# Designed miniproteins, single chains, continued (4): the designs that were tried, part 7

Each design is a single chain, and the fold is of that chain. pLDDT is the mean over its residues in the fold that is shown.

## One batch from the design tools (miniprotein)

Design m12226
Fold by ESMFold2-Fast:
Structure m12226 (fold): chain A 85 residues (1-85)
Amino acid sequence: AADSLDVDATIEAIVGNLEEAAKADPLTRSKLLVAAGILATSVAAFGTPEQRRRAAEGIRKVAESLPPEDREYALRIADNLEAAA
């Protein structure tokens, strides 16, 4: 269905932005983290519980590659998505 495909594409964009953030300079990383947070809001609003959990799992995996303060931000997004599930 269209809604499922749109949310799945959004989850891919969140993970992609975080993967780029892990490789980026601090300024670019901050912008990519903000973008991922905005996209996560759409997944929380329009996703199924299963899609929200998948997004949280993907975020947690990438968060391992982020600096501690940025990792905390990413993990907070993941926790919010699971709370919405």
Scores: mean pLDDT 81

Design m12227
Fold by ESMFold2-Fast:
Structure m12227 (fold): chain A 70 residues (1-70)
Amino acid sequence: TAAESMAALGLGLAKQGKLEEAIARLERAIALDPNSSFAWYGLSLVYERMGDEEKAEEARKKAIEAEEKN
């Protein structure tokens, strides 16, 4: 989907170290599809790279909730 493509782009940016841009793309993906477990999981990975384990854990919980709704 368009949301999945946007989330994949966000993860690609994170891999390049562009963490703020990655977050913006992942947030855009979530805005397109709030039930995108892939986008929420992607956001958790970016927060892990930033060392923010609390935000990463919150995003992981959202990914699980989104997967259960789909």
Scores: mean pLDDT 81

Design m12228
Fold by ESMFold2-Fast:
Structure m12228 (fold): chain A 69 residues (1-69)
Amino acid sequence: SMEELEEKIKKEAEDLLETARSIRAIADVLEEEGRRLADTPRGRSLLAAAEAARRVADELEKKAKEMLE
């Protein structure tokens, strides 16, 4: 039924949002460590990784929003 499909879509969207939140938490840790190691190759790499993780989280949030529209 449409109701069963809508419930499944909502759960998948909620799971994507939870995954995005977890990725953002990891990005926050990477950014904090990267700033602590500022002006080093490791620090720059960690900041780049944090930025990449945030982009992935943004994409998951956009996908979840589209699924709920």
Scores: mean pLDDT 89

Design m12229
Fold by ESMFold2-Fast:
Structure m12229 (fold): chain A 70 residues (1-70)
Amino acid sequence: SEVEKMVEFLKELANYEIEKLKSITDPEEKQKAIDDFIKRFNELREKYKDNPEIVKVIDEAIKKFNELKS
């Protein structure tokens, strides 16, 4: 299904971006990149708000991005 493919895609995208963010050594660049990804995933959340399975994956990704700020 399209929902299943989107869930898989977003999980892989989030994992890839998290590893990329972990590799950024400059604190300012890292913070900007984290903020940009949180913004992008919030936009995806609004787009897919009627699909609870997709929203769950997006919310989990946003949580992980926010944890990288701590």
Scores: mean pLDDT 86

Design m12230
Fold by ESMFold2-Fast:
Structure m12230 (fold): chain A 67 residues (1-67)
Amino acid sequence: EEERWVEELAGAIREYQARKATATSADEIGEAALPVIRAVNRLIEEHPDLTPGQVAELVRRALERAR
């Protein structure tokens, strides 16, 4: 199940990275980041048993996968 969450987060991060690369303003970068922020917040809200450390590890794994 964690693998599914990592893949979903990695997908959102890849979209953010692609949009950020062509963004010309801070507002555009902020808008590009919204799906990533929403995905992390959803993970926390739907899985309240996850510790902050576990959430951070999932995000770290997603960042590595997105590269």
Scores: mean pLDDT 79

Design m12231
Fold by ESMFold2-Fast:
Structure m12231 (fold): chain A 64 residues (1-64)
Amino acid sequence: MLSEEEIKKLVEEAEKEALRAYLEGRVTTNEEARQLAIELFRKKAEEKGVKLSFEEAEKIVKSV
């Protein structure tokens, strides 16, 4: 299980990557950038051994 500090760090990393993609024009809407941040967080969490659904990942991202 990821610590609260690790969760916050992964959310921040995912949000920064999604914002960068938006600024670079790789995603075109604010909604696409939010969805990308959630997917990137979910992928990063899975790399750490935590499997999350999109819905679970969205709830965590919204809580940080």
Scores: mean pLDDT 80

Design m12232
Fold by ESMFold2-Fast:
Structure m12232 (fold): chain A 70 residues (1-70)
Amino acid sequence: MAAEETLAAMPAELSFEGGGRRSVVTRADLRRAAADLTAFLRAAQPDASDEEIDQQVADALQSLAATLQK
């Protein structure tokens, strides 16, 4: 699955700093977010294939990674 491949390619933990606070997002947190996004997209797009939804989730994860890590 494209989303799982994207998650596997990401670091186990993503650290970012903002407003004097360090935040950490784990791969497990990202998997939970991906699952929630998958459920949302399936509900919003009932005629979409599993492959199309998986690709949309993968694209969202890649966009997030590109935003946090340049």
Scores: mean pLDDT 72

Design m12233
Fold by ESMFold2-Fast:
Structure m12233 (fold): chain A 58 residues (1-58)
Amino acid sequence: MSPEEQARLTALSAFSEAYMTQSLEEARKAGIKAGVEAGLSKEEAQKLADEMASILQS
């Protein structure tokens, strides 16, 4: 698995945990933070979090 794929999975895991225990807004914050810490750019982490939020709001 590539480092980028691992970083994305880390972001998605943090997003999912925060969404289940807190709120969608906190899930976006947690996903972005985890993604950046794992090696994604801020733009990549934010885009991934926005995509996840969009799917969950549909």
Scores: mean pLDDT 80

Design m12234
Fold by ESMFold2-Fast:
Structure m12234 (fold): chain A 62 residues (1-62)
Amino acid sequence: SVDEEIRRLLAEVTQAVAAGDYPRAIELVDRIIELVEKYRPDDQETLASLRERREWLREQAA
């Protein structure tokens, strides 16, 4: 299911961040955002949270 895919990707984001692999974490968050936009477009709170997370990760990568 999409929810299982999102949970798997979120776990991979956590692993990438723990490894200091911020570029990979950003790629994974972007994939999650695409899934939420496509399958949960009315979930604006989750989308806002994910976009904030992406911005934080970009700051870590710089």
Scores: mean pLDDT 87

Design m12235
Fold by ESMFold2-Fast:
Structure m12235 (fold): chain A 58 residues (1-58)
Amino acid sequence: SEEVERLAKEIVEEVAKAKTPEEAKKIMESRREELEKLNTDDAQYVSTEALQELNKLV
């Protein structure tokens, strides 16, 4: 859905601006409530996209 793709893009962009893995994890945690409102498949998609971006910082 467009809303899920928008949320994924927003979180990935915020994580990409993080300077450390700890900062990236904090960004993801701040978005936890939004992810909890999604179904399992959509939440997994957004989380995977964000984790792939976070992994570039390690």
Scores: mean pLDDT 80

Design m12236
Fold by ESMFold2-Fast:
Structure m12236 (fold): chain A 106 residues (1-106)
Amino acid sequence: SNADALIAKLEERIRAAEPGSLERARALAELALVYYAQGKYEKAIEYAERAIEQAEPHIDTPEGQRVRAEAYYILALAYEAQGKLEEAEEYRKKAQELLEEAKRLE
């Protein structure tokens, strides 16, 4: 499937990227979103959390905050899909706060 091809490409990008890099964080967030689209919510959460971790060294940059915001938004989507609406709203607010912080860092 198109999704299987995207997963394979993203896994290769993750392997090729330096640990703690924004490129690795972006690839992990993209993979989390692909798993979310497949209904694999537990995997979406796991990979989104890994994306946040890989972006942590870049919290002082607009790019780092944007990647973190994307990953928190994916957490919100996955929790909402699981019926965990209160947790989903908390992650959605966190994503919005990080996007606002990214604008301030520019």
Scores: mean pLDDT 90

Design m12237
Fold by ESMFold2-Fast:
Structure m12237 (fold): chain A 62 residues (1-62)
Amino acid sequence: GAAAREEAVRLLMEKEGMSRENAERALELAQKDPALARALLLRYGRLSEEEADRVVELALEA
């Protein structure tokens, strides 16, 4: 739903310093390939495992 999408975008913007556009692209990737999105967030991002898992969870509910 919209609330899950907004929370995921907010988390990516605040924790990763992503623009809204990049956060929305990351959310779309997580919806299509959650395992790849999780791996990329952990490898190239600043998110903890718990935060990356939360982003993926929210993306699948968006």
Scores: mean pLDDT 81

Design m12238
Fold by ESMFold2-Fast:
Structure m12238 (fold): chain A 63 residues (1-63)
Amino acid sequence: MTPEELQAGLEKVVELAETYAEEAKKMGKEEEAELALEFAREAKDKPLDEQLRVAIEAGEKIL
């Protein structure tokens, strides 16, 4: 995998988390929105490879 693919993947995950947070807030699920925003903030601060690894692992558990 290229570094560009890793960066694009991370940006997509952050974007989805922010979108989910806005939708959750509209539905009155403030706790869910807060968790999604916290995840997005932590993702921006961590190295791309480490954050992507965590995201993939979480995704596999959900699917």
Scores: mean pLDDT 68

Design m12239
Fold by ESMFold2-Fast:
Structure m12239 (fold): chain A 95 residues (1-95)
Amino acid sequence: SNREEALALVGEAYRALRNGDYESAIKYAEKAIEKAKEAGDNTTLAEALIALGEAYAKQGDLESARKAYEEALEKAKEAKDEITIAVAEEKLKEL
């Protein structure tokens, strides 16, 4: 399913982040965003946006990171996902 594909791609984005492969992390996160949107899954969309923001922050692109985290926060609020709301708020404070 698009949701299962999106979750797997979020996992790949975080694997790439741990390996310092920020270019691959962005690509996996962007594909996860596409699949989450197709699934209508705001929870997975918010998680994918957090991964995208982390990859941009690691590259020093703090403006793109902030935009991704702000969108993640909005999607997490729409999903009423308290854990992802807290994560997105923490990431924004760390910028």
Scores: mean pLDDT 92

Design m12240
Fold by ESMFold2-Fast:
Structure m12240 (fold): chain A 81 residues (1-81)
Amino acid sequence: DRLARLAAEAVAAVRAGDWEAFRRALAELLALGHGLSPEDAEAAARTLVARVRQTAKERGHEAAVALAERFAAGLVAEARG
């Protein structure tokens, strides 16, 4: 599943502190939003934010949570549009 793989890449980027890789993974996930139902997009967004939040707390990268939340809102908007 391409969505699950990109979400895993985003979480791995947060663990590594690789903000360029993190932004790239989020941008690719956002592009997939057009192909998702609103329900699937909301479920995927919620899961991604929860995983990023947990990883950010463990690594001290709280800024990653704000980026993931902004992405999550964009993913749901893309699926609805």
Scores: mean pLDDT 75

Design m12241
Fold by ESMFold2-Fast:
Structure m12241 (fold): chain A 65 residues (1-65)
Amino acid sequence: MEKIEELFEKYDTDGDGTLSYSEFKKAAKELGISDEKINELFKKYRNEKGTLSKEDFKKAVEEAL
């Protein structure tokens, strides 16, 4: 969805194509997702480097909604 992609681009402040925990938390809170669910989703969908790709961010947001 375009709105989710815009949120990803908005919070990917260093332009590396991934979201850190802090960036993901800010984006997910804008969507009304609780702190508890944000922590669960980040742990579930994070990659080996401890970040979220654009695809994993979309999956995490879709699971929370």
Scores: mean pLDDT 78

Design m12242
Fold by ESMFold2-Fast:
Structure m12242 (fold): chain A 91 residues (1-91)
Amino acid sequence: SGARLLALPPAERRAALEAMVVATVRGLLEATPGWRDMSLEERVALVRSELPSIRALLTAALGDEALGQEAAEIAERNLEAIVRAAMAPVP
């Protein structure tokens, strides 16, 4: 929940939000027909175009608009790294 994230120190909250962004991006890519045939650049461009949707989804999931905005800003600043992490095999 958003209340649990708000109780975390800023660095730990950022790490938790980044993990949630990676999971959301993975779900977005897996829901996109033909995503496996997309280049990294095409996947990054797709996720960039969907940043407002990612913000809205995480705002709804966390029940907090500020956390949703922080998550969207993390995604925007680290977009290629997040897409690469989302494409990595789940252990």
Scores: mean pLDDT 83

Design m12243
Fold by ESMFold2-Fast:
Structure m12243 (fold): chain A 57 residues (1-57)
Amino acid sequence: MQELADISAQQAIKLARQAGDQELEKEAQKVLESTSPAKDRARKGIELTVEAIKKLR
């Protein structure tokens, strides 16, 4: 489960960089560095990934 949280955050960072959204990239980085439970971090990482994809359209 920690791997899923880390992968989600890393994907959000990559997509935010492609979209040129520095704030979204910062939020994804904060998720990766967070001490929050892996479940909450995974959920947030997925949400940020979806936001980044929307900006790429």
Scores: mean pLDDT 75

Design m12244
Fold by ESMFold2-Fast:
Structure m12244 (fold): chain A 61 residues (1-61)
Amino acid sequence: MEAHDLLSEGARQVGEAIAAGDYERAEKIVDETAEKLSKLDPELAASSKKLLMDHIAKAKA
């Protein structure tokens, strides 16, 4: 699986969790996606985790 494909799928699942109001699940998906990404591209994993967590924080506000 390409790193970008994994990120796209993770971002989609985070969006679904946010739409459901399940922010705890959204944060768990971010952590799981970042862990998988870190084995392929650690730099992308770090930047993606920050971006997705910021997205969750804005949705919670």
Scores: mean pLDDT 81

Design m12245
Fold by ESMFold2-Fast:
Structure m12245 (fold): chain A 80 residues (1-80)
Amino acid sequence: TPETLALLLLAAASSEVLVAERMLKEKPDNEEARKLAKENAQSAIDTARRLLAENPDLPADVRARLDEVIARAREVLEKL
C-alpha cells in the first residue's frame, strides 16, 4: 500500500539522519565524515519532503515524524 511504502521510506530517512548526527558528533573535524553527514542529511530531507508532498493523506503521526526527520537533518546541515 502507499502507506506501507511511506513507512519504509520514513524508516530509511530516519536511519540516514541518525548516521548524519552520529558522524557529526563523533568526527566533527573529519572531512570524509562531514561529507557523509551532509549527504545523508540532504537525502533524508529530500525523501521526507517528497513523501509529504506526494502523500497528503498520511496519518498525522507519520507526517509529524517526517517533519521531525527534516528538522533534525536541517540541524545537521546548519552545524556543517
Scores: mean pLDDT 85

Design m12246
Fold by ESMFold2-Fast:
Structure m12246 (fold): chain A 72 residues (1-72)
Amino acid sequence: SLEEAYRRAVALADETLALAIATQDYDLALEVARLNHEAEEAYRARDEARFREVIGRLEELLARARARAAAA
């Protein structure tokens, strides 16, 4: 459901933001903030296609953040 997808987006954003804070990666924090805002807009508009794209970007961003943290 869109609600379950929204909870997933929030969890992904929270985890990525926690990594950004721990690594003092302000650029990453700004990217998460932007995607979180896009997710809220898509959710309010009930634009499932746009919302799914935002979740995909959040998943890619988290994977990139984890890889960067592991390489440091």
Scores: mean pLDDT 82

Design m12247
Fold by ESMFold2-Fast:
Structure m12247 (fold): chain A 76 residues (1-76)
Amino acid sequence: MTAMEYLGEGARLFDEGKYDEAIELFKKAIELDPNLAKAWHLLGKALKAQGKDAEAAEYYAKAVALDPDWADAKAL
């Protein structure tokens, strides 16, 4: 699978409320392409959904550092 395929499948699992499985796929996407700001952002969203707000904040910061356009997505 490509990093984009892991992102897509992870997002699907996130929408289904399967946060642990979504997090695993987002981590695989980041392992294949660590510059995918979207993967860092979605990992942060999944962690926040699990109540891991401090960890989520770190991944959101990483997403914004890689691509500042994700600051707007976080604000929404």
Scores: mean pLDDT 78

Design m12248
Fold by ESMFold2-Fast:
Structure m12248 (fold): chain A 53 residues (1-53)
Amino acid sequence: MEYITREQLEAEIKRRDEEVAKLPEEVRKAAESREATLITGKYLRMIGAEIDE
């Protein structure tokens, strides 16, 4: 059952606003992590691919 009050709605808005505020930093960290993972993965894959190939 759903029961929504104005306070709950405001709380959700605040949570979403905080999530949006954190998104830029998290997105940047995710992008950096992705590149780091890709670089590390490339090294591992290069060794693995050469062995496999």
Scores: mean pLDDT 60

Design m12249
Fold by ESMFold2-Fast:
Structure m12249 (fold): chain A 79 residues (1-79)
Amino acid sequence: DYLEEGRKALDEKRYEEAVEYFQKALAEDPNNSEAYFLLGMALYHLGRYEKARQYFEKSLALDPNNRAARVMLQEVLDA
């Protein structure tokens, strides 16, 4: 499961590998709000703030009630 492999990589701070796994998860399910959020988190940790912002916005478009994505979108705007 690419989503679970991505979470493990994110937890272990292997951010580039986490990006690859979440991109593969999104290739299988392009409407997975959680995968967009987690991809944004990995990119945020890599300092890729503009890309992280785009993915947090996509996550919120799919799930407007994702409070974590709203908080992270604000963090990216302040970075």
Scores: mean pLDDT 88

Design m12250
Fold by ESMFold2-Fast:
Structure m12250 (fold): chain A 117 residues (1-117)
Amino acid sequence: TTTVETEMAPTEARDGDIIEVSADLPAQAEPVTITVTVTVTVSGGPVDRLTAQASGSVAQAPTTTATAEASEAGATLTLTNTMGARLVKAGERVIVRIRVRGEPATLTIRVTVTLTA
């Protein structure tokens, strides 16, 4: 099992914003299952309704989408996308897009990618 973590500095987000986070993947000798966990922590703003939609893609693999909602400041959203078993080659990366809806808020975004043989 290999784990890659990427965290963004706190970012002010507004309705309609799309925040992209990319994580570079280490090359693997054997096919692995790629699990992408996105944790979005909402702080610093009135949040009546914040929807975070995360989609993960690796190279030519299909995009997998997960959606979560937060209605309060300090809420944490955890979205998990699992991509089917494949061989990871040098230069591959996971791209996560987070679509923001609702009231302006400050978001802290952490992306954890786990590669399991």
Scores: mean pLDDT 67

Design m12251
Fold by ESMFold2-Fast:
Structure m12251 (fold): chain A 62 residues (1-62)
Amino acid sequence: MDALEERIKYLEEQGKPALARLLEALANNDLETLKKIIEEIDDPELLELAEPVKEQIDEVEK
């Protein structure tokens, strides 16, 4: 839990709160929230960082 909390804070400090939300949703297995967050990301930098998460969602939906 501490490692996840530190990672979330790190992403928020880097100006990537959307990615921090993705990590929280992943830890909670909240696929609906994950999908919504990814759909709302219009920042190409954030989309690039979210690629691994997007791949994981695609795997779960198979």
Scores: mean pLDDT 67

Design m12252
Fold by ESMFold2-Fast:
Structure m12252 (fold): chain A 57 residues (1-57)
Amino acid sequence: KIEEAEKLAQKSVEAAKAGKRDEAYRNLMEAIKLAGIDHPVVQKAIDEVNEIIARLD
């Protein structure tokens, strides 16, 4: 289950880099459901997605 959360976290970051905000947040929420918000992989993905989105014009 943790491996699936890692894949979803990575998909969320990739979606954010592509400017697909809704897809990024959807994948991030699914990763949170599987691994929990306190998991290091999830926390890193939250930080990365938020930073990428904040850099968009």
Scores: mean pLDDT 79

Design m12253
Fold by ESMFold2-Fast:
Structure m12253 (fold): chain A 120 residues (1-120)
Amino acid sequence: SELQKVIKEVKELADKVYELTQELLKKIEEGKLTVEDVERYSEQVKELLDKLIEIVKKYFPELVEEVEKKKEEIEELLEKAKEAAEKGDLEKAREYIEKAHKLFLDTVKKVVDEAEKKLE
């Protein structure tokens, strides 16, 4: 099923963001987080969001506006994480990174739930 393949691809995007987030959070815990680490993480998350949006545009056009708005919210949170890192506020950087990750996962869940409804 094409939709089953789409569900798998969308879940794999969530798994990749989870791995990237865990690596970044470990650097925060070790007190080793750099601004460059946040910038690299942000670029990678944006690339994965763009892949999600391409999938949504093809299979779930009704969700495009909502997912694009979530991308903007995630990007704003990542900019705040970078600003916190620049100020040496690692705890605030952690909070924004965790919020961005949760918002990405919530967005993936909406896409997966919509795909699963179309399979029923």
Scores: mean pLDDT 90

Design m12254
Fold by ESMFold2-Fast:
Structure m12254 (fold): chain A 63 residues (1-63)
Amino acid sequence: SELVQKGLEYLKQGDLDKAIGYAQAALAQDPQNREAQEVLGKVYEAQGNLEGARIAYKRAEEL
């Protein structure tokens, strides 16, 4: 997904707000998008939100 790729690009640049925005846009288009959940997990880890990361990664594994 182009939205997932954009999310990963912004995560790589350290723009966590844009990374979340693109991951959420991908999930709005496809709620079962495993890669978008993985991007959210990585963003939450970068923010130190360990609980958010755990939940996002678990959702990715269940899809």
Scores: mean pLDDT 85

Design m12255
Fold by ESMFold2-Fast:
Structure m12255 (fold): chain A 64 residues (1-64)
Amino acid sequence: AEELIKRIEELIKQEEESKKALEDYLKNNPDLPEYIKLLFEMAIETTEFVIERLKEKLAKLKKE
């Protein structure tokens, strides 16, 4: 159980770092083509969804 908890915590950290990198890239590159901006926005939304789901699973594991 502890190993699985640690792996999920590491995955959350990696996903949060990826999300921040994507957000920082968009903020620092306002002149990107509209299509590329859309792809980055979709990637950010996807990482946010993954983070939320991992946090939900982590909360359940910590109770059991």
Scores: mean pLDDT 83

Design m12256
Fold by ESMFold2-Fast:
Structure m12256 (fold): chain A 84 residues (1-84)
Amino acid sequence: SAEEYYKKGVKLYEEGRYDEAIEYYQKSIELDPDYVEAWANLAIALSKQGRTKEAAQVILELNKRFGSTPEGKAAIQKALENFE
């Protein structure tokens, strides 16, 4: 499921395995494009890898899809905090 891929991504991220975490967050989004938290964590993992332009593109997509919702706004804020 999308949730199972997301959880695997979180575990890999906690282990510092950002490239693998990115792949699992992408798989989560492919199964459920409305999984707001997977979009946020994808942007965060990309930022940790120094892929700042890709992280910014993901945040822009997150804003387009969910920027009008409270959940989407919280996810965008969380992702942006990783650029500080």
Scores: mean pLDDT 85

Design m12257
Fold by ESMFold2-Fast:
Structure m12257 (fold): chain A 73 residues (1-73)
Amino acid sequence: PSEEELDEEVWIALAEIRMAVAALTGNVDDLKKTAEDAIKELEERGVSEETLERVRQMADDIIKKAEEEVKKK
């Protein structure tokens, strides 16, 4: 991969970690805000639409899992 592609992957990984940590708190509203903020930061960095779609998909999956956990309580 090119250096720019490696940088994008690093930012994606950081976004995923940030969302995963937020999900562990059990606060779905904070998780949704964290996901929105992370996606917006990636958009401002000019990452590809394909990369943004991948991150949105990860966010959706994490949010669904967090909502399911909240419903059990």
Scores: mean pLDDT 75

Design m12258
Fold by ESMFold2-Fast:
Structure m12258 (fold): chain A 80 residues (1-80)
Amino acid sequence: LIEEADKYEKKGDEAYKKGDLETALKYYALAADLYIQSGDYKKAAEAARKAADVAEKLGDKDTAEQFRGLAKAAEELAKK
């Protein structure tokens, strides 16, 4: 799970560098979900923050707010 999540996060980073923000958002969202499933809440929070940043750049404030909320929840779980 973590290895698969890492691969999706890298694909998101590559898409972001190419300016493909929609693809970057999809891959960061997938990475965050897989990190949550694996219990790696610290990496889940990082991926969710990247997804929120990309959603904000796309003008999708609702999606950005959802991912910011997910990142905060994951950050709290990572403290435990």
Scores: mean pLDDT 84

Design m12259
Fold by ESMFold2-Fast:
Structure m12259 (fold): chain A 64 residues (1-64)
Amino acid sequence: SALEEQILEHAIELAKARARAEFGAEEVEVERVDDNRFRVTARTADGEKVYEFDRASLTFTRVE
């Protein structure tokens, strides 16, 4: 539904904003894994790092 799409869009934008703020990411790519989890690829000055963002807990877990 349109509401579910808006909720997902909000979660993606939140993940991007937090990755930029918390990791100093210059470029952020977000891929949906499931309803609550997103794979976040953050390009920083130190290189590329990969995190999983959990929308329910609002936390990042580094995976690469």
Scores: mean pLDDT 82

Design m12260
Fold by ESMFold2-Fast:
Structure m12260 (fold): chain A 63 residues (1-63)
Amino acid sequence: LEVAKLLELLKDEDPKVRAEAARKLGELGEKVNDSGLAEEAKKLLKELEKDEDEEVREAAKEA
């Protein structure tokens, strides 16, 4: 599973895809060894906490 691909899926037009990507990224959080990718992930997840879709917001907060 590529962390970079999950970061792109967080920007997907489909809210179901964004929610799934956020959950998967949360599961991988402790295994992400690249500090740059980890910081970008945290930044995008913070933005998704304000997403228009409730499921996406919930997934981002759980991540």
Scores: mean pLDDT 75

Design m12261
Fold by ESMFold2-Fast:
Structure m12261 (fold): chain A 71 residues (1-71)
Amino acid sequence: SLSDEIGALLGKLLKDIEFDEELVEKLREAIELADSDPEKAIELLEEVKKESDKKAQEKLEKVIEYLKEKV
């Protein structure tokens, strides 16, 4: 499932980069929504990206582009 694929990618990201608790919650919501509402999942990932440093933004952009290709 897309939720499983995105969950694996974001799980690796969370091991390398520390996020605030609120941003982690948004990432978890994006994972849950990836199969049922991928457009909303993308919106949540874009919100986390806007609140992240440059390195995190680059990694999140790759996840966002991957999800867009699957929709």
Scores: mean pLDDT 82

Design m12262
Fold by ESMFold2-Fast:
Structure m12262 (fold): chain A 119 residues (1-119)
Amino acid sequence: DRAALLAEIRRLIAELSDPDPEVRLRAIIRLGSLTTPETVDLVVEAGGIQPLIELLSDPDPEVREQAAIMLGHLSELGAARAVVEAGGLEPLREALADPDPRVRRAAALALARIEAALA
């Protein structure tokens, strides 16, 4: 059911702004598991991209890593233009200088996926 799936996606997107980093992390991972070639448009439609871009500046490095991975995943599935238009490129480039090497790797992979998708 498209309506039930969209409601679940909207709930997970709201959880991306939760004060608990474990809730934010779980929400990114669950949103990723629901995001397929058939559902990527629902995630974009529900406003998932902007909160994920904001999570690139999250105090928790695991949240920043998973946000970068998820932006790359969305881009590979057809949302690369939407990520660029939402202003995702500069925050991902800044994440290349992140103090955590896992965040730096995730940002590099996300940028490569965006560039490949738009080629």
Scores: mean pLDDT 92

Design m12263
Fold by ESMFold2-Fast:
Structure m12263 (fold): chain A 63 residues (1-63)
Amino acid sequence: MSKEEVLEAAKVALEAAEELGDKEGVEYAKKAIEAAEAGDVEEGFRYVVAAVMHIMKKIIDEL
């Protein structure tokens, strides 16, 4: 997985979290961007996964 792929995924997660009003999802997505920009692609990917999981939980809790 490339740094560019992680950055793109993190930005998509950030937009989704902001649209849903998920403050914790926004926090994870921002950390993913920071880690990827620092060259820590593995840590960036972990934060993307955390953001997505939090977003999914927010969606299911609102159903």
Scores: mean pLDDT 83

